Designed miniproteins, single chains, continued (4). Designs and how they scored, part 7

Each design is a single chain, and the fold is of that chain. pLDDT is the mean over its residues in the fold that is shown.

## One batch from the design tools (miniprotein)

Design m12212
Fold by ESMFold2-Fast:
Structure m12212 (fold): chain A 81 residues (1-81)
Amino acid sequence: MAEVDAALQGTATVDGRTLPAGGGLVGDTVLAGAVDQATGRAYEVTLEGVEVEGDVVRGRGTARDTATGEVVPAEAELRRV
């Protein structure tokens, strides 16, 4: 895929929970943050091999809890802003 630098906003599903997420697209990788307001936990989301269709970016990967270092499965659908 073509390398692009784009700001993204949308949702990420982290360990089966849908959370608001925001980040950026670099090449075919998304680096995003997601915050669970109910638990106060913050996650670093990494999605690889993402599909880009116009302004919509979809992918799967992992989310890492910033306090504990726990890594769980993640997927997201994000839009360019």
Scores: mean pLDDT 80

Design m12213
Fold by ESMFold2-Fast:
Structure m12213 (fold): chain A 72 residues (1-72)
Amino acid sequence: MEELLGSGELRPLLVRGGVDEDTAVRMTRALSLLQAGKSQKEVARFLGISQSTVSNLVRRARRTLERLGVPL
């Protein structure tokens, strides 16, 4: 999956979509690591969170970006 927006642009868009700043930062980091070819387990280890938390962050980010009309 190619990233259409840089992590710096994703964060402000997620905040505008109703996500708080801290969660938006975690979402952009998770998406960037996944886009770089890392698995959800590796992303979880890298960010110091659970794999289920990574899955939930990605799912919520995807839903928020879809509402803003950003293709995923």
Scores: mean pLDDT 74

Design m12214
Fold by ESMFold2-Fast:
Structure m12214 (fold): chain A 74 residues (1-74)
Amino acid sequence: SMEEVRERIEEVLEEVRGKSDSEKLLALAKLYQELVAEGVPGEEIARLILEEARKRNDRVSELLAQRELLSLKE
């Protein structure tokens, strides 16, 4: 469900709080690939990461969702 996807995104963003930009990118890219393999559309994953990053005031993850994850499109 989208609720379970959102919870997984929140969990990853919390785990990488205060980590480097590279560590955030790797963690989000891994999460993205896992969710795509489970049948979640890439655009929806990027949108949810963007929304959750904004709520958390995580500007790095917000920018990564906009630039890198949209570039990883199916």
Scores: mean pLDDT 79

Design m12215
Fold by ESMFold2-Fast:
Structure m12215 (fold): chain A 58 residues (1-58)
Amino acid sequence: SLQQQLATLQEQAAALSDPTTRESVQLHLDNAQLYLSEGKEIAAAFDLVGAQEEIRLA
């Protein structure tokens, strides 16, 4: 589920050593959580992909 993906990415974000990258990833995750609360699954999925990509490149 998108909520399970969000939880996994939140754990990965917390392990990031660079504060700037961690803050950027956290903004994507915060947006995804808000979109999920509003039933906007497609918008949430885009932010989760953005978070995953930043974590991958970190």
Scores: mean pLDDT 86

Design m12216
Fold by ESMFold2-Fast:
Structure m12216 (fold): chain A 55 residues (1-55)
Amino acid sequence: MEELERRLREIEENAKKQKELLAKSPNMSEAQKETGFEIIDAHVERVKRQLEEEK
C-alpha cells in the first residue's frame, strides 16, 4: 500500500513541476499551455488507473 501511495505522489509532483514549467513559459500561447496541462492530467489519470489495476 505505501509503495502505491509513494508512486502516486511522485507522479503528481512531476506533473505539478511540468505544469509550472509550462505556465512560466513566455513563448507558449494559452492554447498550447492548456493542451500541455490536458496531456499531463491524462498521463496522471492513466498511471493512477494502472496502479489501481495492480491491486
Scores: mean pLDDT 77

Design m12217
Fold by ESMFold2-Fast:
Structure m12217 (fold): chain A 80 residues (1-80)
Amino acid sequence: SRADALIEEARKLVETAVQKMALGDYHGAAELFEEAARLYKEASEIYKEQGNEEKSDTAYTRAYLAEEYAKHARAEAKAQ
């Protein structure tokens, strides 16, 4: 489904962002975590429309975590 595809793309963005964090590219990592959060939120809304509350809630929680990771990456970028 479209929502499942968004979850998979968001997951790949998170994996790439984690790699960028390891390489010290905090600005690039933050942008990818922010984009992943947007995709998780879109998937959450689609699941909600489909009546799948569990998947909607899980996707929304993943979006929140991605936003927290982005904040951490932004803080690291400013400390450089």
Scores: mean pLDDT 89

Design m12218
Fold by ESMFold2-Fast:
Structure m12218 (fold): chain A 57 residues (1-57)
Amino acid sequence: SEELKKKLDLNGDGKIDMEDVKKLAELINNDRLDEADLDKDGVVDMSELLFALEIVK
């Protein structure tokens, strides 16, 4: 979805790239799950990171 893609711009630079994927991984690794839950469905798992990687390719 376009809404989810917009939320992938985690560093706010207007681009979705590897820095956004790194930021998402850091949020998950530091247990900041509320910020890593991009679609706000209450689930944060490997699917969030995989989705980000597919967009960034």
Scores: mean pLDDT 65

Design m12219
Fold by ESMFold2-Fast:
Structure m12219 (fold): chain A 85 residues (1-85)
Amino acid sequence: MSGFDTLMQGAVTAARYLGLPEEYIEWIKNRDGEKTAEALEKIAEKLRTSNPTLALLFKSLAEAMKAGLPDEQTVQFVNDRLQAA
């Protein structure tokens, strides 16, 4: 799998684990930048206290998706944000 596909699969897994509605999971799967970013922000918010690093990952992924970055640039953006933290 590509790095981007790994991040998106991780987001689906996190959303299911956190009990988010199926609508959010479908938004992630459909890769609609605006709606996918909203779903990722909900994941990040729920993880903020229990897993701050994973919360930062999904928040960064949401920011990249809102910016309309290509898959490879999205992975790089997320990695850069995590390394800077």
Scores: mean pLDDT 81

Design m12220
Fold by ESMFold2-Fast:
Structure m12220 (fold): chain A 92 residues (1-92)
Amino acid sequence: SSAAVAARPDLPPKVQEVEDRIDYLINVQGLPRAEALRIVAEELKKEGDDKLAEIAEQSAEVVEMAENGERSPDLLERVGQWQAEVEAWLAA
């Protein structure tokens, strides 16, 4: 909920901006999540935000694999690794 999101003031402002951009591309522009993530990753690269661009690219790959019907233990492990990297970066 918006109240729960508002209760997380420890999220970096740039992460909030990225999440808002992804939500805009999906909910307003009607783009698939993987495509929205790829667009945001390219925008981040152009801005010099290499780490956020890398995270967005990894997220896009995982989402695209799932959208293409790839269902394997490997996908679940990859999702877990990506989630751990994101959480470690956010905690830094």
Scores: mean pLDDT 70

Design m12221
Fold by ESMFold2-Fast:
Structure m12221 (fold): chain A 105 residues (1-105)
Amino acid sequence: GMVTELIGLALRLIGLEYDLRNRELSDAQLQAVLAELADLAARLLALARQVGVPQAVIDALRARIDAALAAARQALAAGDRAAAVAHLLEALGLLKELLGLILRA
C-alpha cells in the first residue's frame, strides 16, 4: 500500500543523508547515491501526482531536483567531491520537501 511505500522511501532518504554527511564516499559510491536519488525522485513525483499535489508545484520541484542532480553529476565529472556531496544533499532536501507535500495531501 501507499503507506508502506512511503515508509520505505523515507528510510532510504534517511540512510542516504547519513552516508553523505558521515562517510567519506568514493566516486563509485557517489555515483550510486546519485542513481538512488534519481530513482527516489521518480517514485516520489509519481506519488505526488496520485495524491493530488498541484501539477505546477510538482513541475517546479522536478525542475529543481533535476538541476541539483545535474550539478552533482557535473561536479563528479570535474573531480569536485565536496561540490558533488553538496548538490546531492540539496537534491535530498528537495525530495524531503516533496515527501512532506505528499504527507500533507
Scores: mean pLDDT 90

Design m12222
Fold by ESMFold2-Fast:
Structure m12222 (fold): chain A 78 residues (1-78)
Amino acid sequence: SAVADRIRALADAVEGSFTIPAARLAEILGSSVPTTRRAIRELAQNGVPGLYLVKRDGVEVLEKTGGPPVSLAELEAA
């Protein structure tokens, strides 16, 4: 999907690890939260290494593993 392609492009542009709530990612992408969650699950199911949808303290977050931590501001600039 177009949203999944945009998430992959954002993750590929960032040289590091990050954790971002699905709601915040939806704001950055200009998409709905349910559409963003489906796109993240689509990417995870299609075997994109190091990119996962996880639950932390009841909140759905996108996690990219590997490399140094990246701030939300750096993610928004990517």
Scores: mean pLDDT 75

Design m12223
Fold by ESMFold2-Fast:
Structure m12223 (fold): chain A 89 residues (1-89)
Amino acid sequence: EPKTKVRVGLLITDTEVTLAVNPDATEPVAYVLASGSPEAVAENTRKAVPALKEAGVTKAYVGGGDSDEAARAAAEVLREAGIEATVVP
């Protein structure tokens, strides 16, 4: 499979936010995996937004582990923060 060219990998759950930054990435793109309740994921995504902006992220691809509702909640928060977010399968 092609190497990940994303600047940030982000895992968001009900209880956890894990962020991995690749400062050598030329593309201002994040890949987000969201799993858990939509409400908790939205809150935890809001907490991650400052770090994403500091890393220069302007676009995100959001996948859901358990449901599309969690992925949609994360994507909505990112769009409100000015990051282009697309929910992917």
Scores: mean pLDDT 77

Design m12224
Fold by ESMFold2-Fast:
Structure m12224 (fold): chain A 90 residues (1-90)
Amino acid sequence: SELEEAIKNPVKMSIEEAIEEVAKQPLWSALGFEQDGKLYLAVKTSVEDIEEAFERVREAAKNTGYEVMGVVDAKLEGDEIILVFELKKK
């Protein structure tokens, strides 16, 4: 899909600090991308870590001058989930 293609070829500049903060979790994967002038952070984590992922993404965004607008996509892959968050710069 167009979203999966955008995730594979991200504009890394836009949310590098938020990605770096989330990426401190060694079992998680994180990827930043821009689509239609909006900024997104995709995080792949265990389904058991969903609540921690929401908390850490919000904290990382706040600490880097971004606001989490919401979750725009969620895809279950076995025991893992990909959560896509929309971000805005404050």
Scores: mean pLDDT 71

Design m12225
Fold by ESMFold2-Fast:
Parts: C-alpha cells; structure tokens; sequence
Structure m12225 (fold): chain A 95 residues (1-95)
C-alpha cells in the first residue's frame, strides 16, 4: 500500500537522521530532513484522499512534524533520538 511505502521511508529517514546527528554530519542531517519532508508530503496526500488509512497517516505525519521541530529548535541528541523512536513506533503501527 502507499501508506506502507511512506511509513517505511519515514522509518529509514528517522534512522538516517539519528546516525547523522550522532556523527555531527551537517550534510547528512539535511539529507535526512529532506527525506522526512518527502515522507511528510506523501502522508499528507494519503490523509486527504485515503479515508481508511487517514488516522494512521495523521499519526505518522504528527510524529514527523515533532522530529523536524526538534531538529530545527536545536534540541539535544537525546531529545532528537526520543522523537525519532516515537516516529519509528508510529510508522511501524501503520505497517
């Protein structure tokens, strides 16, 4: 399903982001944020047009937003990791 594909991409991007912030790799952080943004757009489309999967898509979308907000606010590595774990949990529930 499109939801499964978007959720899998969100999980991959969240893991990439955690690795990048731990490494202090600014370019890798930006790439992971771009990948999260792409998943966010896909999930927003699913939430609008797929009534059956709307609640699952919105939960993953909210978790992506929280993770991106934490990065933009310059949160600690531990806070970013916690937000990424929450996103992975929400996305796995959407599989």
Amino acid sequence: SLLKRAAERAIEAARELVAAVRAGDREAVLRAQMDLGAAEVALAVIAVFDEENREKALRVLDAIGALLDAVDAGASVEEIEAAAEELIRAAEEAL
Scores: mean pLDDT 90

Design m12226
Fold by ESMFold2-Fast:
Structure m12226 (fold): chain A 89 residues (1-89)
Amino acid sequence: LSKDLQNDVTLGVVQITLGVTQTTRDSMIKKASDPVEGQKDADELSRQKQLLQQIRDQNKDNPDVVKAADEAIKEITDLENEINSILSS
């Protein structure tokens, strides 16, 4: 496969992850009122963030992938912090 095709596939996976996070954000925040569900969602977001960091590190020579991964990591980190704030209250 050409580098362009590999880059497009990887970028697509990162963009899907970002879209899912954005779509589920309000639902996850509402569920955080239940400590068990909130902790479960926080743990899942932490796992997704680690996978995105791995994708970023494996594709550090691809600026578009790095940028998309950084955006997705930022969105997940902000949501994780919001949920953890609710759980700590």
Scores: mean pLDDT 80

Design m12227
Fold by ESMFold2-Fast:
Structure m12227 (fold): chain A 61 residues (1-61)
Amino acid sequence: GPTLSERQRRSEEAAQPYVRAVNETIERDPETPSEDVGLALREAMKSGKVTAEALLEILKK
């Protein structure tokens, strides 16, 4: 069966909330470097709460 394609699709679907949070963070703070947003995303993932508000909170500290 197409197990590899299924895993890829599920990974993309699971990533959608994170992509949305990153895009909203960039829209709300467009002067933040992409690498800093990436670092904030990794930290938010460790806490289990990935939202634009959480990313902005991490970036502010």
Scores: mean pLDDT 73

Design m12228
Fold by ESMFold2-Fast:
Structure m12228 (fold): chain A 67 residues (1-67)
Amino acid sequence: SPLDEAIAELDKRIDELRAQGKSVEEIAAEGMRFAAELPDPELRDAVIAHVGRRVQELKAEEKAKAA
C-alpha cells in the first residue's frame, strides 16, 4: 500500500540519519519534511503520526543509554 511504502522509506531515512549521528531533533525535522512532500493529506497525517512514534522511541533509547 502507499502507506506501507511511505513508512518503509521513512524508516530507512531515519536509520540512515541515526547511523550518521544526527540528533533526534534533526531526524524529526527530516521526517516532517518527508511527510510534507506527500500529496495525499490522509497519507501525510498517518506518516506524521509514525514520525512522532519513532521520535519518542529514539528519545527513550538515548535516555536508556545515558542511565
Scores: mean pLDDT 84

Design m12229
Fold by ESMFold2-Fast:
Structure m12229 (fold): chain A 107 residues (1-107)
Amino acid sequence: MTVTQSPASVTVPEGGTATLTSTASEPIAHAAWARQDASGGTRGLAADGAPVPGGGDARFSSSISGNVATLTISGATAADSGTYYVTATSAVTGEGDRGQGTTLTVV
């Protein structure tokens, strides 16, 4: 399975809504979104339509439609700027893959 995040970069104004999209080569059973920390670690934000406890908040939502997984960030702040990754699991094979990342800039 191949996962492609598009576009590679997104710019939104502060208070705006950012939409991050990924397309898989197969239908998606599960998708989890994470942001890369300044330390290089990855923090979970949302999985399968819900914020992840300890990593996300109510501004993060995710959805899956066929082979497309989407992360929506409402009320964007400068602190949301960074690189976002999706890990998606195939509904056909059960194999997982990680996207290449999308860079969000909030201005």
Scores: mean pLDDT 76

Design m12230
Fold by ESMFold2-Fast:
Structure m12230 (fold): chain A 90 residues (1-90)
Amino acid sequence: KISPIQQRLIRSFVSSQRSSLASASTKGLDAFLEEFDRFIDGMRFLFTIMSPEQQEYLKELMISSVETVAKTYNVPEEVKEEVIERIREV
């Protein structure tokens, strides 16, 4: 089980990443994908120091964040599905 403090830290990280993705989305699809690539690299690094439960929770929150940003900024469905699968495969 993930502690409340760990949940808060993971949520804080995800909130920051969601804000960055949202900001990039205003600049176009290429900017969104570039920011998402940076996020995936950061996620892979964090996974080296996180438990499996923490990794799963981070993945769930990031998928939710991508869905929210994609809906708000009209990211193509095909691209949204591709980036969500990339999160699942990390």
Scores: mean pLDDT 81

Design m12231
Fold by ESMFold2-Fast:
Structure m12231 (fold): chain A 91 residues (1-91)
Amino acid sequence: LAERAKEVAEKYLEKQKELAEAFQAGGDSVELTVVTRSGAVVTIKIELKDGKPVSISMEIRDVEDEELAKKEEEELKKQLKQIEELINAQA
């Protein structure tokens, strides 16, 4: 569970340069999609206004195991806070 959440954060870090340029360009939103080990599709959407993140949302789709999805959601929410802190550091 935690390892899959870390993978989402790592993919965000890999795109750090592209995201920094998007913030400078005044982009309206950034979207990151990751497939977890359970086969769940996780979409993280970050809404930007004046180069700052104003909202972060997470959507989980294609889930076959409800208990596993709930645990993954809790772990991903922790990673979303880390991603928020990273974005705020770049803004």
Scores: mean pLDDT 60

Design m12232
Fold by ESMFold2-Fast:
Structure m12232 (fold): chain A 95 residues (1-95)
Amino acid sequence: SGRDEMRALLARLEAGKREFIAEGTGEHDGTSTTVRVYRVDGELEFDVEQDVGADGRALAEAVLDAAEQARKNGLPQEYIDQLERFAELFREAAR
């Protein structure tokens, strides 16, 4: 246990504390958005790639897809809840 825990800790430190959680893709009105979700120092970080003209609805769908992938991968419910809240905010902000 102790050696495996130490190796995992060192690997996380070498990776700059950036842990991949999930990738989601959303599509709205013919445009797509891809979101990669990472855990960095206990916080969620998003890398977003969007088509020109993609809106907050495509982003919200991508985040919801990432939340579903996180759930399938057995990630803690707190992260899934946080992703679903971000998706709601992006959907509400969309015009």
Scores: mean pLDDT 77

Design m12233
Fold by ESMFold2-Fast:
Structure m12233 (fold): chain A 81 residues (1-81)
Amino acid sequence: MDEKIEKLAELFLTDREKAIEEIVKIALENSKKNNTNKKEEIGDIIALISQKLIEKGEVTEEEMLEFREEVFKKLKEIEKK
């Protein structure tokens, strides 16, 4: 889990679109495995990434809220296809 969160945090800083795609993929897998809501799984992943990046001073809480909305938008696009 920790290694995946570190990789996602790095992707957020280097390739934001790929970070969004990987988060949605992990959230969909976790939702099926745990029988949980997909948005809840996304929220949990983003909370862990946010904690790591905010502690390092690399992002603000506002930037992470905007990122969460971008991930939700990508989830909605995937569910329409």
Scores: mean pLDDT 80

Design m12234
Fold by ESMFold2-Fast:
Structure m12234 (fold): chain A 75 residues (1-75)
Amino acid sequence: MEKEKEEKKLKEEANKIILEKGKENNELELAEKQVELLNMSDEELRERDPSLSEEQLEEIRKKLLEEMKEVIKLA
C-alpha cells in the first residue's frame, strides 16, 4: 500500500516538473509525450506489446520509476 502511494507521488511530482520545464523551454509537446510514456499503465504496456510477461512488465515499471526519480533529482 505505501509503495503505491509513493509511486503516485513520484508520478505527480515528475509530471509537474516535466510539464513546467517543457513550458519554460517551449517544448511542451515533447514534455506531454514524456509524461504519457512515464505514466503508461500495465494495460497500456500490454496493448503496445501483448507478449510482455509479468516479469518484463515489472522491469519496465522499475525503469519508469527510475526515470521519474531522475526527473525529480535533476529539477
Scores: mean pLDDT 74

Design m12235
Fold by ESMFold2-Fast:
Structure m12235 (fold): chain A 59 residues (1-59)
Amino acid sequence: DQAFIETIQQQLKVSQEIAENAVSAARDFLEAHGISLSSPKVQPLILDIAKLEAQAAAS
């Protein structure tokens, strides 16, 4: 989701590539745990996990 990528870039000061990879990793993590990405309730979880992934990648 482009909005998540932009949010991560602005808040963590990371590149678009890092933000895109972090969002993809967050989605893959949730799908691996059987969580549907089509649920509106999962959107905050994608963002929170993606922020952690981007922070780790930027370190």
Scores: mean pLDDT 79

Design m12236
Fold by ESMFold2-Fast:
Structure m12236 (fold): chain A 79 residues (1-79)
Amino acid sequence: SERARLLAEYVARLNRDRTIAPPAQQQALLAQFRDLLDNGAPLADLQAIAQQIQRQGSVAAIQDYLRLAHAAAQRELAE
């Protein structure tokens, strides 16, 4: 569809305008963030990895990070 094409072009442009880490490093950062969340790590440790994902992650990696962070926040609020 036209909408899907325009969204794909927008994402591709955002990725080109940023210094993006290799896919393996992006996945490692996401895995580290998930592990820190699951183990109740200090907020400072979570923020450090989150900043790396935001600086070096593709749009897709940032979306994955946001989904993980949102789910964790909802679990905390549901207690």
Scores: mean pLDDT 82

Design m12237
Fold by ESMFold2-Fast:
Formats: structure tokens, C-alpha cells, sequence
Structure m12237 (fold): chain A 83 residues (1-83)
């Protein structure tokens, strides 16, 4: 769970920087994503967390939020396969 959450946090930080956020805002986004993913993996497991992120992306009306959620799901899936 911890390693997967760290990978998701790093990806969220990277995406935030690519979107033009400051380094401080990107760091905050990474920490928030890490905490959320850690809790989700604890409650729903890895597969459940990936499905939840993909479902949230599918139901999102914001194209940017949709893209971020899909990238997080992909990052978690990849990190889980490397463990």
C-alpha cells in the first residue's frame, strides 16, 4: 500500500507541474494524492482503488480532472505490477 501511494503521489506532483502549478502547489497535490490513495488501497484494495478512479474519471464533467484520474489509475496499476 505505502509504495503504491508514494508512486501515485509522485505522479500527481509531476502532472501538477506539467499543468503549470508552482513547485509548492505540486508538492501539496502529491501529498494529498498519496494520502487519499493510501486510504483507498487500505479500504478497497489495489484493484478496487483502480476501478474507483476509472469510474470517477468516467463520471467527471471536467476534462482535466478526467485526465488526472486516468493517469493516477494507470500509475497505481503499473506500481502494483512492479511489486
Amino acid sequence: AEKIAEAAGEKAREVALELGLSEEEAERAGEVAKGMILKAVEEFGVEGTIEMLRESAKNSTDPLEREVLLKLAETIEKAAKEL
Scores: mean pLDDT 77

Design m12238
Fold by ESMFold2-Fast:
Structure m12238 (fold): chain A 98 residues (1-98)
Amino acid sequence: MSLHELGREAAVLSASATALILAAELFIKLGEYEKAIEYAERALEDIREAERVLRELLARETDPARRALLQQELAALRADAARARELLAEARRLLAAQ
């Protein structure tokens, strides 16, 4: 797979994870906790795959400026993973309280 194809794959997975996090937040607000759990878990799956792809890109990238951008993207994914884990924990707690 080319660096361009890997970059596109990481971008798609990152966008998917963001949308799934927003959906999980919405489902919590609607009281649909089982759906919130499902969407938060799917977001974490997409984030793990995106991190794997970005790490492969970093291993092959030799340009310092591009490496810095990839490191920023990895940091953003870690923040998204933290948010998805918070939503998952909250949804599980709320579901157990029903």
Scores: mean pLDDT 89

Design m12239
Fold by ESMFold2-Fast:
Structure m12239 (fold): chain A 69 residues (1-69)
Amino acid sequence: MKSIEDAFASLPEEKRAEAQKAIEEIKKALKEMEENSEDKQKVLEAIGRAIRAMGDFWGLYLEAKKAAE
């Protein structure tokens, strides 16, 4: 959660651009869920996008962590 932005700051420059896109997609999906909470279909679609973006970020984070250690 809060540590995700800290993890982003620890990434190499080459991976920060991809991580930034993933973080923005997660934030956008969460905002869409909040704004469309009455529309279950839109909420489910936003959840799917957030999960995919989190997976992308997690992959980048794991690679960067292994390189830093």
Scores: mean pLDDT 73

Design m12240
Fold by ESMFold2-Fast:
Structure m12240 (fold): chain A 86 residues (1-86)
Amino acid sequence: SEAEEIFREAARVLEERGELEAAAAFREAADQYAAFLADPSLTPDQRQQFEIAVEMARRIAEGVPLEEAEREAEERLRKLIEEKAA
């Protein structure tokens, strides 16, 4: 619920900036992640990846540029993958 709201708010901010394709993607993500959170088969690894996506959306909603929020999310995901590989 809260995650869905965060993704929809990020989409609104992106639309205001003229980032229409990114805004549409975040709106689609809101619908997908609302269903994903209701899935009882969600693994801990999938939950961690979802948390990274929510944090990226929250940063965009707070006014961070799309490119910067994406870079932060990519670095966090890279570290998560490295930790699992070690």
Scores: mean pLDDT 78

Design m12241
Fold by ESMFold2-Fast:
Structure m12241 (fold): chain A 79 residues (1-79)
Amino acid sequence: SAREEAIRAGEEAIRLAEEGRYEEAAKQADKVRELWPEDSVLGSAARGLAEAARARDEVRLPRAIEALRKQIEKLKAEL
C-alpha cells in the first residue's frame, strides 16, 4: 500500500540522514513526497528533510529528522 511504502521510505530517509548519506536520504524523502499529499504534515516533513539533506545543513537536519520521525510514527500507529 502507499502507506506502507511511505513508512518504509520515511524510515530509510531518516536512517540514511543519520548515517550522513544525504543524497540517498533526500531521494527516499522524495519518495514519501510522491506517495503522500504535499500539503500534508507528512509531505511537508519529507520536503524539509529532502531540502536540509541536499543543502547538507547540519543545523536543520536534526530537526528535520525529528519532524519526519514524528509523522512516520503517527502513520504507523494508524496500522
Scores: mean pLDDT 85

Design m12242
Fold by ESMFold2-Fast:
Structure m12242 (fold): chain A 64 residues (1-64)
Amino acid sequence: SSNLQQLLDDTRTRLEAARTREEIQQVVMNTARQIQNDPSLSEDEQNAALQQIAAMAQEQLARL
């Protein structure tokens, strides 16, 4: 898979392991920063990845 796919897969695993809202927020912020600072990603790819991470975070928050 691409580096972006690996980052998204790793982010899902970290979010599923998160036990608090603060841990979820930290994972989201760190991953969003990595995506936004990746010059190999197009704006559309960055936006799509950020939307996926937001959806994953909302899923995990609902399970807490």
Scores: mean pLDDT 86

Design m12243
Fold by ESMFold2-Fast:
Structure m12243 (fold): chain A 75 residues (1-75)
Amino acid sequence: MKEKIEKAEREIRERIESLGEDPEKYRDLIRTVAKASQGGEVGEALIDMTLSVARLMGVPERALEAIREGAREAS
């Protein structure tokens, strides 16, 4: 489990870096989504809720999309 979460965090970070964004800026969001990516259908619902809250907090759509796709690749 821990190794899978670390791998998911790494995949999300690489996607964010590819956009020219600093992944440290989204550190807590990446960690939360990476953990949720290991939870199956419940995890998918938690990711949707988490990203919706992040959007309200002003995280740009490109970063939200990169986080979502990184989590999907890791699951």
Scores: mean pLDDT 81

Design m12244
Fold by ESMFold2-Fast:
Structure m12244 (fold): chain A 67 residues (1-67)
Amino acid sequence: SEEALKAAGVGGARLAAELEREAARLRPDATVTSGGGFLSETEAALVATAGDVELRRVVSLEELAAA
């Protein structure tokens, strides 16, 4: 619902802050991108952490929708 979307929007800032904290804790390996480039260690950490955060967000939204 729109109310749930607003609540998720408020949580977005907290998720962004958590993503930044998790990136600081990670020690990512160098990642080669098939597009002919390399991701920096920071970019790789952000991508990896963003994936995990996004997955948790989707699970939480699904649980919220089920409630």
Scores: mean pLDDT 45

Design m12245
Fold by ESMFold2-Fast:
Structure m12245 (fold): chain A 68 residues (1-68)
Amino acid sequence: HHHHLTPEQKARLLERVRRIMEEILDELDKQGKKNVPSDELKERVLERLRAEGVPEEEIRYLQEQFDS
């Protein structure tokens, strides 16, 4: 694996993922969607990160973590 992220960048990224995941789950709950597939949830998190301007390199790092 070749990751150009510093430990600080990784920590910030994981913290951002946790926050976004909570926001997405809350939004889905408000829409009455209780049984969302993990794959769909992961895709929504990655899409939100891209929308917030997270670099593609960081998003690729997360995809590798999820697919391992």
Scores: mean pLDDT 76

Design m12246
Fold by ESMFold2-Fast:
Structure m12246 (fold): chain A 80 residues (1-80)
Amino acid sequence: SNARRERARQEALERRIARYGPEFLKLMDEFQKKIDEAYKNGDKEKIAEVLEEFSKRAEDLGLPEGLIEAYRKAAENYKK
């Protein structure tokens, strides 16, 4: 259900904020704005660009490699 998915997202977000501090929240807010705009416009190239930018900034912030790899794979899928 949407409620269970949202709860899982909130718990994951809280754990990330606890580990990486407010810079993680700032990155997520910026990413969400950019990705929503790209989706609204149906711009696959822009979606790929935003996902790739997020993965690089996540790496700089020291986020888990598995998370970074997931976003890189998503970006490559949109480049097709």
Scores: mean pLDDT 77

Design m12247
Fold by ESMFold2-Fast:
Structure m12247 (fold): chain A 71 residues (1-71)
Amino acid sequence: ADPVALSAEQEEAMLEAIKAANAAYEALKKAGVADEEANLIASEIGKAMYEALMNKDEEAIEKIKKEIEKL
């Protein structure tokens, strides 16, 4: 078996990214966005959140949170 062992910081960032993606997906679906489109946008938001968290970029994190709230 070869699961990649993540650092605690990577694991935490990945969990937060997943939460952000799920929140964005649900907000988009509630707004009437098609499932395929909602999935694509949510995935992009999740990736951006993971990168911002790993870089400890507080400005990027806040920008992403505001983008999700705008949905």
Scores: mean pLDDT 80

